# Designed miniproteins, single chains, continued (5): the designs that were tried, part 67

Each design is a single chain, and the fold is of that chain. pLDDT is the mean over its residues in the fold that is shown.

## One batch from the design tools (miniprotein)

Design m18318
Fold by ESMFold2-Fast:
Structure m18318 (fold): chain A 77 residues (1-77)
Amino acid sequence: MEELERLEEELLPGYRARVEERVAAGEDPRVAIAEEMIAGARELLEKAKELGDEEMARLAEEAIAYYEAALAAARAA
């Protein structure tokens, strides 16, 4: 999970506050976290592809896949 922690630090300054606001508004925290992380990872993926940063693109794709699976699981529960 080191690579996901790294992406979290680089992608989403303040994502914690946004997730907390969404949860306070009555949203499922698993859904809020997954959606915020997917959005940030998609932005990073596009940026990485533009710059030719294959390592960052790989990490972003892995993060997207992970959080899309987590989002699906949260919605199924």
Scores: mean pLDDT 74

Design m18319
Fold by ESMFold2-Fast:
Structure m18319 (fold): chain A 95 residues (1-95)
Amino acid sequence: TQAQLQQAHELMGLAQQHIQEAYEALKQGNVDEAIEHLQLARDHVQQALDQYASLLHPDTVASLQATKAFLDQLIDLLKNGEISAEEAVELLESD
């Protein structure tokens, strides 16, 4: 329904807000805070897929799956020290 689609979009908005908070933390060099926000964003994307994938356009589902994969990769790179905060900012700016 349209109301359920609105709920899905609100959930996706929360994920985007956490990505923004991670971006701001990375600009301040606060990698641990950024990782926490990226994990929350990933969890919101996963919840949108789990609850609303059948109601979303296939292109939206594919986009959410790509976003989840990107967030998982970015979290791993940051946790393993394979990427700097500055490099992570560049990756988020390219999205």
Scores: mean pLDDT 86

Design m18320
Fold by ESMFold2-Fast:
Structure m18320 (fold): chain A 94 residues (1-94)
Amino acid sequence: IPSVKEEVSSIPNEELVQNLEKTLQELEEEPTSENYLKALYLLEKILSEGTLEQLQEALPLAEKFVQLSSKSAEEKIVQKSKELLSKLKKRLNL
């Protein structure tokens, strides 16, 4: 959704991991399509623009996102969350 993507695009790189943590907490309370998309776009931005340290910090968050999305998200979101986790592990040589 364009509004969510625009919101994530405006987040400073140094705040990406913190915003991902908050979004995952929100997803635990309210599993909305908007919150799933926000987490997805945050992970994509961390993967493309994040530092090595941010990628390492995002690893457990990406794993949590896969767990949360697998319960009630659309299949496309679940597939994308797993794809992003796989890419993150490859970037970290895991």
Scores: mean pLDDT 81

Design m18321
Fold by ESMFold2-Fast:
Structure m18321 (fold): chain A 98 residues (1-98)
Amino acid sequence: SREELEQRLAEAEEELRELMEQKREYLKRGFSPEDFALALMMAEAERLGNKKVAEYYRKKLKASGLTDDEIEELKELARRILEVQDRIAELRRQLLAG
């Protein structure tokens, strides 16, 4: 129903707010906005199956001084952000389509 879609959208928007709070906590720990941008590009490349581009961004993160564990943490946060943004976009499309 429309009401179910509206509830799912509200839940997804809340999940995105929580993920953005986690991002702010990482910034307080000393990660840069550039580190997050690289992690988002790496996560997007992986989800598109572009291994070469993903490895390029991974090398950039490593060159900026991040450990393999830190890269995986940022990648997982970035992956979750992208997933929730896609879910929000799809729910909005369904609400507009009827």
Scores: mean pLDDT 88

Design m18322
Fold by ESMFold2-Fast:
Structure m18322 (fold): chain A 81 residues (1-81)
Amino acid sequence: MYEELAKGVADRLVELSKEGKLEEAKELLEQAVALSKYLVSLGDYELGEALVRALRAALPELSPEAKEMVEAAVKELEELV
């Protein structure tokens, strides 16, 4: 479940990055991180861990600008676990 959601987020970020839609990519990342933080506050780390894996796997496919945003989000997610 969370692996599929995390992969969907990463795949959409790659698409948005290729289209130059960096603001939409940023909003998607912020929403994914916020949801992960909320679930962690409930004791559920599964989405955060799945997102770190999926986002790291997507890094080579991202534009340099999108890569910087995603690396910052991964760092923030890793600080939650």
Scores: mean pLDDT 84

Design m18323
Fold by ESMFold2-Fast:
Structure m18323 (fold): chain A 69 residues (1-69)
Amino acid sequence: SSRLEESVKISEELAPQIREKVEEEKKKYKELGIDYKKQTLKIEVYSETLGRNITINYSSAEVVKADLE
């Protein structure tokens, strides 16, 4: 279960960075007059567990779901 343990640790580690970056991208699109709900958001976060930057792609559906939580 080392992969499951690592996945949980990475998810917990990245969750605050992901939330912050998603909000930054939403604000950026709002300032540009672009509907972020129709975009794929590309988020770059740093993982201390992996020791590197990770790029995460969010679909519009996933971004909308995050707004409801």
Scores: mean pLDDT 66

Design m18324
Fold by ESMFold2-Fast:
Structure m18324 (fold): chain A 70 residues (1-70)
Amino acid sequence: DEEAERNKAAKEAFEELLPYGAVKVEVEKLEDGRYKARITLEDGTVIEAVAETAEEAAKEAVAKAKAVAE
């Protein structure tokens, strides 16, 4: 279930970034079949990553968010 995988990836990313000031995490499927993860931080910073899977997109966005939020 593609939606369940996206929701799981978003939830895991949000929980991991909660100490870093994440207020919103979204994972969406793009028209070309790739996935886009978007993380919004408390200061209004938006971090995006695109990958072949929801898990990979969320993972890349999390890594970027940790680097920016610290």
Scores: mean pLDDT 79

Design m18325
Fold by ESMFold2-Fast:
Structure m18325 (fold): chain A 85 residues (1-85)
Amino acid sequence: MFAEQALTPEQLERVRELAARAEEARAAGDLETAEALLDEALDIALAEVEKVDPELAEKLRELYELYKAGMSTEEVQEMAKKLAE
């Protein structure tokens, strides 16, 4: 998997920590903090994914921008699924 092969152990742990904190913030209703933490985690992960699969990294960035622009989580996941096929 990309995260296991492209990221250093330190980067992988950082991404996991940021993702976990983002989910905690979301559960607490702090959507602004959750988004900021996810932005940081995705920046680290996508930079490393780009070294392995630059086409996938670009598609993931586009999907995240659509999510931030107000597309629903379900719509973004459906598009991500179609792009992964």
Scores: mean pLDDT 67

Design m18326
Fold by ESMFold2-Fast:
Structure m18326 (fold): chain A 89 residues (1-89)
Amino acid sequence: EEEQRLFDAEVVLALAEIALAIGKKYPTSVEEAKRLADSIAETARKLGLDDLAERIRQVAEEGFKAGKSPVEILEAIVRVVEDEIARLR
């Protein structure tokens, strides 16, 4: 179970890192960042990582409310997923 959870979390990390790379290289609107954050959280939920999905949504919501940039929000999401992977190791 933990081995499967680790693999699933690594898939979520790959998606988050791709989203961050896109956000850094291309003009990314707040709406686009929100859509990316929702997609990452939904992927985590589909993989049964409900707690991770909720943490991603919460961090994104807090960032948007605080007026953080798209890149800052995506960086925060990557960090949340990295922390989950570290916890599962």
Scores: mean pLDDT 83

Design m18327
Fold by ESMFold2-Fast:
Structure m18327 (fold): chain A 90 residues (1-90)
Amino acid sequence: TRIMTEEEISEILEALLEQLKEIIEATVKDEKLRKEALEKIEAKLKEIGKEIVGKPVDEAREILNEKAKEFEDLIDELKKKDKEAEKKKA
């Protein structure tokens, strides 16, 4: 069984980070919320990288697909928080 290499993992995580940055920058108007979201996503991606290192390619892809769905849910939640922040800013 082929294992996922550190190079492949790094490339995938870098591509995901860039896509998530673009989505957040396009979606979230609040600068503070955007900054916090980007920091959280970067930290999560580093953790995912540690989890999938040395895993079989199929297993690593399954984990990445699961985490991608979690990021979609996170972005949807950020959209709600952005609208609430706009209405309830002190």
Scores: mean pLDDT 78

Design m18328
Fold by ESMFold2-Fast:
Structure m18328 (fold): chain A 109 residues (1-109)
Amino acid sequence: MEELKEEIGKKVLEASKLADDPEKELEGKTLLAEVAAKIEALKEVGYEAGKEKDPSLSEEDAAEYGIELVMEDEELKKKMEERAEKLAKEKREEGEAERKAAEEAKRRA
C-alpha cells in the first residue's frame, strides 16, 4: 500500500509538472489518464477482494482492506494491472474521439 501510494503520488506530481510545459502537455495528460485508470482498477479489484474476505465490511473498508490484499497477492496484482490497462485504453480512445470531433467542428465553423 505505502509503495503504491508513493508511486501514484510521484506520477501525479510528474504529470502536473509536464502539463505546465506546452511541449510536454500530451505526455502529462497520458500519465494522468494512466494514474486515474490504475486508481480505479485498484479500487474495483480491492473492493471485490475485501468483500470476498469479509462481506460485513462497508464499501470503503472493504476497498481499503482489499487494496492491502492486492499488494500481497501476485494474482490479484495481475488482475488489477489488466483492468488498469483496459481502463487506460478506453480513456485514451474517448479523449482522442472527443478531440477529433472538436477539431472537425472548428474546421466546419
Scores: mean pLDDT 72

Design m18329
Fold by ESMFold2-Fast:
Structure m18329 (fold): chain A 75 residues (1-75)
Amino acid sequence: SKAELEAAKKEAERNAERAVEYLKKLGDDKSAEQVRKDAEERLKKAKTAEEAREVKNWMGGQAEGAEIALKAKEA
């Protein structure tokens, strides 16, 4: 449904923001900007809730990877 699509897009945007925050903490502002642009582009192309959930999952992976890298750098 349209409501499910919008909810999934909002969750994908939230995951992208988390990835951007972790990348900025790593000092990688260029990768942070690229992740933001990639998320915007893919969400613009998403026509179904399933497609938006794929972007959400992808951005979730980006955020998790950046968080792991940040923890490793601080160790």
Scores: mean pLDDT 85

Design m18330
Fold by ESMFold2-Fast:
Structure m18330 (fold): chain A 96 residues (1-96)
Amino acid sequence: SEFRRRVEELARRREAELAALPDRREALAEYVRLQLRVLGVPEEVAEALAERILAAETDEEQQAILDEFRAEHDVLQRFKDMTEEELLERLYEELS
């Protein structure tokens, strides 16, 4: 419970930072970078996806990019295979 509380505190601070971004596209790119780093995806791959999102002009194009990436890199399968405890530990490391 204490570990979860600290992770929630860090997440709230990060959410405030992301909410300050003027563009949904920028917020989505930063959120995806964070998630992919937590999942252990290489920085090069995470940055390439973020750049594609930033280049997309519409919400529909942004979603299509995410869907394509998920199909090609199985990122969501890695997320599903991680326990809540493992996810919180990695989030704590990334946000601290």
Scores: mean pLDDT 64

Design m18331
Fold by ESMFold2-Fast:
Structure m18331 (fold): chain A 86 residues (1-86)
Amino acid sequence: MKEREEEIRKKLEEMDKLAEERGAERHAAGVTGGEAEVLKEYEKVFEETFGKPVTLRDRDDFVALYLELTGDEELAAELRAVLDAS
């Protein structure tokens, strides 16, 4: 349903913003490797939300997890299309 797609999209957007904010904060503090640490935090937030860790680099894994959890291949394909669209 539309509510499921919107909920997942909203969580992805929230997680992206969280990773971006923490990356900027780490770099502002002059800490090297901040992006790698932000990715680990992002994975933890994802794990707490969906019960499975996934790296920000592996959005394909997130779509696959969504498909596995919902069993909705059409909605999973739409989710990927939405993520690819600006």
Scores: mean pLDDT 54

Design m18332
Fold by ESMFold2-Fast:
Structure m18332 (fold): chain A 73 residues (1-73)
Amino acid sequence: SAEDEAALERQLAKARATGATALSREELEALLARGRELSERDAPEEERAALKAAAGGAAALLGVELYRELRAA
């Protein structure tokens, strides 16, 4: 929903402000592509959690971008 997107955008802004993201744009796009692949095959929650954990400080960015991409599809 729009409210959920606003909440994720707030998380993104906080992550950027704290300098928590160590990943390049290319790396973020690769993680988004992986997240999209997991979503398309309805992967179990444990595998999705592992992807977000691997993203580390970029987890909020990954969450926002993945949600926006899925919503735009």
Scores: mean pLDDT 55

Design m18333
Fold by ESMFold2-Fast:
Structure m18333 (fold): chain A 95 residues (1-95)
Amino acid sequence: SIKEKAISLLRMAEAGLGVAEEAMKTNPEAARRIVEQVVDALNEAIELMEKAGDKEASELFRKAAEYARQGVEDGPEAFRKAIELVRKALELVEK
């Protein structure tokens, strides 16, 4: 169930990024807290993939976390990039 746990964490991250993007319009501090939770979920997924020997998945998760952090500073384009990377990681892990 390492794969199932990683999928669950990635789905949480995708949902969280969408909520964070919307929260940026009214409460940037709440958005930052949501992004911290997303980054924590992605870091847990990185540890799972590293233990499984999946370097490609772990690198995608690291990039997604970086773009999620940038979304708070640089705006919605970075959040969209993070979401795209999470979706790509989901496709990779689900196969």
Scores: mean pLDDT 82

Design m18334
Fold by ESMFold2-Fast:
Structure m18334 (fold): chain A 73 residues (1-73)
Amino acid sequence: MLEEQFRRLAELLGLDPARNSREEILARARARLGEEMRRLRAAGDDPTGLVPPPEVAELARLLGEAESLLAAE
């Protein structure tokens, strides 16, 4: 299960999971999500009313699941 989350994160980020550590994938996912959230905030006057693009929502979901699974180990 955890491996599937990291594989999907790597694919979404354009990374090769065989060439990047889980820590590198998480760091890149956090950086990308932070960048996308800053972009959404800059585009809207009310961030609570913003709906993220499907790709950003999927990134946030996969990152959250991966972090939860790591915390459980």
Scores: mean pLDDT 72

Design m18335
Fold by ESMFold2-Fast:
Structure m18335 (fold): chain A 95 residues (1-95)
Amino acid sequence: HMEYKELSPEERKKRIEELKKRVNELADQLIAHYEAQGKEAEAASLRKTVEALLKNEDLLPQIYAELKGRLAYLEGKSPVEALRLYFKTLIEETS
């Protein structure tokens, strides 16, 4: 984890806020898929998990990547394509 450009405190805060918004948007889409299938317990569990994980800013890139991969899988992507999207997103958000 070598970063050659220092992010200002304001730039880091903006990045964290944008990432939190993206995580919430992905969570809402994933929850909508569960609710459309009548999986209310799974939807409620995901809401609770995302709310807890959003409190840890260091986990935001990983959570964003995981939700993005899960959503792709539910939207009909293969497990391999979903996993590829997970790692690509994780690298992009942690680099």
Scores: mean pLDDT 77

Design m18336
Fold by ESMFold2-Fast:
Structure m18336 (fold): chain A 93 residues (1-93)
Amino acid sequence: MIEFKSEEGKKNYEKALKEADEVFERIKRDLQAFDDLVAGNTAAAAELSLDELARFILMSKPEDRERILSGLTPEQRAEVEKRIAELKKEMEK
C-alpha cells in the first residue's frame, strides 16, 4: 500500500488522481453519448468525434448500426462509413 513520507509524493499522487478523474469523466461522457445513439438520439453524435462515432458503429450490432446511420445526414454517413473502412484496415495490421 502507498505511504507518503514527503510532500513531493503527495503532490505527485494528487496530480495523478486529477489526471485519472479527467480521463474517467471523458469516458463517462463518451459512454453516455453511445447509449443515447443506440436509443435513437442521433443528436448525441455531435458530442462524438468522427473517429469515436465510427468506432462505436463498428462495434455495434448490425441492427443498431443501421439505425444510427439512418439518423445521420448523407454527408455525415459517407464520412463515417469511410472512417469505418479505414479502421477495419487498421485492425488487420
Scores: mean pLDDT 68

Design m18337
Fold by ESMFold2-Fast:
Structure m18337 (fold): chain A 84 residues (1-84)
Amino acid sequence: SMEARKRLEEAKQRFYEEVFAELRAEKSDTLDDATLERMAQLLVEQIYDELVSRMGEEKILSMDVDEIVEKMRELLAEARAKEG
């Protein structure tokens, strides 16, 4: 539905804002905002693709915004833990 797509886009936007803020805190002295925005966009898409591969799009579209954001946070935390 249109409502499910709007929830997904809201969840992706909230997660993007979190990722961008973290990257900016870590890298703003060496990278400009345009580069950090592109990196955040790519990371959000990579994490979303992984979420789709694990759960399927239909399941994700049945979730509320907070559930989608939490699942994306969990996947990012898992990826970071593997890197040390």
Scores: mean pLDDT 85

Design m18338
Fold by ESMFold2-Fast:
Structure m18338 (fold): chain A 80 residues (1-80)
Amino acid sequence: MTKEELLEEAKKLGEEAAKLGEEGNHEEAAELLGKGAGLLSKALTGQDEEKAAESAIKEAKKLSPEEVAQKGKGLAEMAE
């Protein structure tokens, strides 16, 4: 994927995670947030997407649904 494609997917995942977090779907929101953060990390730093996503998902699962929603919005903004 190009850097632009990675940023576009990260934005979509961040927006979806924010929506699911606001709906209280914590587990799904955390997984999407972590996956989006992994794509953003790969786009900005070139690091391994899989490792970044795994770490980010673990951290996202520690957050409340409201915190996941807030971070999802932030991820979407960063990926613009």
Scores: mean pLDDT 77

Design m18339
Fold by ESMFold2-Fast:
Structure m18339 (fold): chain A 97 residues (1-97)
Amino acid sequence: MSKEELIEEIRKVFDEILELAKKHLDPSTVKAIEEVLKEILDFVETLDNPKTLERILSILQETLEKLKAVKDPEEFKRLLGETLGRLYIYSRILKLA
């Protein structure tokens, strides 16, 4: 998969996460999630290594599948927060490496 294709797939997963969040969470929480996802997407677009992009996509796809199975809004926030935290750690490590 090309860098452009990987970024497109990541955007699609973000859109699906945001649509799920709109079903389970209040509008102010959804707005905060949208802003965090935009920051992560901006970072992802700076990455040149396709292996790193594939890993990010894999993490997001796994999280999306888990989020689709969650019925409790509190568990939804917890699971999404853990994934976003993991991606922030990745962004910091990759900027240092």
Scores: mean pLDDT 80

Design m18340
Fold by ESMFold2-Fast:
Structure m18340 (fold): chain A 59 residues (1-59)
Amino acid sequence: MSEDTKERALEIARELGVSEQTLEEARAMFAEGWGLNMVYAVSKDERLREAIRRAIEEA
């Protein structure tokens, strides 16, 4: 899985107005080895899920 795609997802999420707390939680999950699909599945934030979808489509 691409680290660049994870970083891109967080950038898009910030642009969409996802909170810093949610972004920090997602960064922590990625640092522990969670993939984009896993973070997507457990996230309660629809904007974060949208950001992950867009990042994957761009890759």
Scores: mean pLDDT 81

Design m18341
Fold by ESMFold2-Fast:
Structure m18341 (fold): chain A 72 residues (1-72)
Amino acid sequence: SHMDELKEIYDKAVEEMRRLLEETDDPVELREGILRVFQRAANEAYEKGFSDDEIDELLRRLGEERARLLRE
C-alpha cells in the first residue's frame, strides 16, 4: 500500500542512521552521512509519487528520530 511504502522508506533510513552512529567516529563524516540518508529518502519518496507534504512529513519524522538517537 501507499502507507506501507512510505514506512519502508522511513524504516530503511532509520536503520542507515543507526549504522552511521555505530560505525562513524568522525563528526563531519557522521553529519554528511546523515544528510545523504535524508536526501536518498526524499528522492525515493519523490520517485514513488509521494506528495511534497508527505515528503516533508517523512523528513520531519526522520529529524525527530535523529534527535532521539543523538540523545542516547
Scores: mean pLDDT 87

Design m18342
Fold by ESMFold2-Fast:
Structure m18342 (fold): chain A 73 residues (1-73)
Amino acid sequence: MSDLDNYRQLYTQYRDQSDRLDRLLDTQGGSPRELARAYGLALRYLGLVGGTREDAQRLDRRLGRAIRLAKQQ
């Protein structure tokens, strides 16, 4: 039970940070610091949840988009 509760908490934290990153990218908002924090937290929680290489590649593509947007500012 405790392990399942911990898993649910980590998954929720991953999802929240991933959603935050997507929101920042979609609104073309957020500082480079905010984008880096959201990405780093999403990647960390994804690792703790045991995400796949495909999930990691999706996060990497989101980071690539964030870097491109920062360069356009």
Scores: mean pLDDT 69

Design m18343
Fold by ESMFold2-Fast:
Structure m18343 (fold): chain A 71 residues (1-71)
Amino acid sequence: GDKTTEAALKVLRKVAEEVSKDPDLTKLAETLSLHMGLRLEVAYLSALGGRDPKRYREVLDEIKEAMDKAV
């Protein structure tokens, strides 16, 4: 549903803002967004997955929890 999508995007935007403070991760995210056609917020999450798999998993759990709470 719309609220579930908004909840997921809110978490993704917070993570994108945090990750965008790292210039190397920002460059990788922009490259992934351009070449894979991903939303920039999703590209930042993908870039994080390569650098910090543990934090990536934590973010996926946060997205799931936010979506579950929005229903």
Scores: mean pLDDT 81

Design m18344
Fold by ESMFold2-Fast:
Structure m18344 (fold): chain A 69 residues (1-69)
Amino acid sequence: AEEAARRAGEEAAARAEGEAREYALKSSQHTAQGDTLGGVAAILAAEGEAREAAARSGTVSSKAMKQAQ
């Protein structure tokens, strides 16, 4: 049971990290292509989601470590 909980936490952390990277990449692509107006609005929205995903990744990693201890 404890081992299964630890694995679930590690998987959740890995997913959150993947999401954070994908949002950052999408934001960078809009900037590189020079998308204006709509692109700027999308970048601002993506930054919020990327920040949230990164915070989730850090939180889940910390929680998984505490559960494993």
Scores: mean pLDDT 64

Design m18345
Fold by ESMFold2-Fast:
Structure m18345 (fold): chain A 60 residues (1-60)
Amino acid sequence: SEAEKEAKRKAELEERSKRAQLTAYRNFLEMVEAKKKAGRPLSPNEEAIVKEVQKKLAEL
C-alpha cells in the first residue's frame, strides 16, 4: 500500500540520518582525544557521550 511505501521511505531516510550522526560522533571522539592530550579536563557529559559513541560504533 501507499502508506507502507511511505513508511519504508521514511525509515530509510532516518537510517541515513543516524549514520551521518555516527560520523559526527567519531569526529567528536577525535576532538575529545585532542582535548585530553592538551591536558584539558572532560566534563561528565562529554565522558558519557564518549562511552555511548564507543558502544554504538562497536555494535555496528
Scores: mean pLDDT 78

Design m18346
Fold by ESMFold2-Fast:
Structure m18346 (fold): chain A 59 residues (1-59)
Amino acid sequence: DKEKLDLLMVKLGLNPETDTLSEELIRKIQRYLRENLSEKQREEIRKKGEENVKKYLEK
């Protein structure tokens, strides 16, 4: 679903209009974060990403 991909890009601090990422690339990024960051660091990035999504959507 395009909306899920766009939201995930925003969570990662990417621009869904200018950056075209495949789901495969997103999976690679998630794997990279899992292997290179501690669980606490991953949670912090996730929380920050959720804040970015909220700001982007501005209900």
Scores: mean pLDDT 63

Design m18347
Fold by ESMFold2-Fast:
Structure m18347 (fold): chain A 93 residues (1-93)
Amino acid sequence: ELEKLLEELIKKLREYVEELLEKHLEAVKEGKAEPNELLKLLLGDEKSREEAKKKLEKELEEAEEYLRNSIKTAEEAREALKELEDVKARAKK
C-alpha cells in the first residue's frame, strides 16, 4: 500500500511541476513574467535544452528520494497527497 501511494504522490508531483512550468511559459508569452533560469535554458539552443532537462530530472530524483526517506507510513503518504491537492487548488485562486 505505501509503495503504491508513494508512486502516485511522485507522479502527481511531477505532473504539478510540468503544469507550473507551462503556466510560467504562458505568463512569459503574455508579457506578465520574466523567464526563470530553467525556462531560459529551455528557450536556448539544443545543448541548453538538454542541460535544463538533466537538471530538472536530477532535482525530481532528489525530491523523490527525500519523499521516500520522509514518508514511512501509508497515512503520511495520504496526508501528503491531500496537501498537494490543496496547494494546487489554492494556486488557482
Scores: mean pLDDT 76

Design m18348
Fold by ESMFold2-Fast:
Structure m18348 (fold): chain A 70 residues (1-70)
Amino acid sequence: SSLDIMKEATKIVDEIFKLMETLSQEEQQKVSSRVNRVMGSMYENRNVDLEKLKKSLEDLKKILEEVKKL
């Protein structure tokens, strides 16, 4: 369901923000901008397009994996 996807997205976002506390201010701003853009798209699509929600969730997972490598 869209609610389950949004709950999973929130957990991923929380993990990203915890990890980014160790990054430079410039890197934090870049990561925050990317996350906020994806989350904005998810909120717009949460009751409209389940496939776009799933794609956005995968985009968040990719951001998390990139941040883990920094």
Scores: mean pLDDT 82

Design m18349
Fold by ESMFold2-Fast:
Structure m18349 (fold): chain A 66 residues (1-66)
Amino acid sequence: MLTAAQLEQMAKATGNPAAVKAFLETDTEAGVELIRMVVRGASDEELARFVEEARERMLAAIEAES
């Protein structure tokens, strides 16, 4: 399980704690990978990039299905 400190790290890296929480609850695959990144000691830059790439991928999938 993520510690409070690890959740704070993700919130700081992305600048949006509510979005991080929603992301972890809604996108289970990306949420699991994000947890793995934090546990293995990924940098704030790596965490922010992953969240941005996952969001872009979701938007691209929605657009492709339209």
Scores: mean pLDDT 67

Design m18350
Fold by ESMFold2-Fast:
Structure m18350 (fold): chain A 82 residues (1-82)
Amino acid sequence: SDLEAEGRRLARELEELIRRGADSSEVRRLFEEYLKVLVEGALEKMKEAGVSEEEIQAFEEDVARQKPAALAELEARARAAR
């Protein structure tokens, strides 16, 4: 799907930013874009599979809870590459 292709592109760009030790603001911006595409793709598949609205909401809440820790890890990796 177009979302899968976009997700792969953003993942490659994010890994390159991390590898070159990009600023936290750049890493955060691209991670936000990447996460949005990943979540949209996951939601599309969940809805196609007939997953309940309650389970979809729980998934979105789990993503929101895990997001700060994931971002902090990526920012730390970029900082270590400097």
Scores: mean pLDDT 86

Design m18351
Fold by ESMFold2-Fast:
Structure m18351 (fold): chain A 61 residues (1-61)
Amino acid sequence: EEYEKLLEESREKYKELHQWIADRLREVGLEFLWEMYEKGLITEDLLTPEELAALRARRAA
C-alpha cells in the first residue's frame, strides 16, 4: 500500500538525517554531540561506545 511504503521510506530518511546530524556534530566538536545527547535530541545508538564512555567519564568528573 502506497501510504505504508511512503511511511517506511520516511523512517529510513529520518534515520539517515539523524546519523548525518551526529556526524556533523562530531566534526564541530564532541562537546556539542554530548550536549545534544543530554538534551535527548540524539539517541544513544547514534554514539560510538568510545563517545559514550567519554561522556560518562566527563559526567563523573
Scores: mean pLDDT 73

Design m18352
Fold by ESMFold2-Fast:
Structure m18352 (fold): chain A 84 residues (1-84)
Amino acid sequence: REEAVKEIVELLKEILDSQPLDSPESEEVRKKLLKEIEELAKLLLNFDEEAEELIKQMLEELEASGDNTPLVKRLIEALKKLLE
């Protein structure tokens, strides 16, 4: 569980550090994820229904962004795996 949360955090950091922003929509989605990263990590460690709902919201936002970069795809898959 903790390892899965760390993987998501690491992927978010990689997206922020290495992936350039190609569109305003991608930048807006990433800023939202960045603001929630600390809260999300804490919620995921105490995994409950609220954490599951947040993961689903993040997936919807990421899919709506239309971002097809490998890092974002990996993040989407990691989030889906967390939901099983």
Scores: mean pLDDT 68

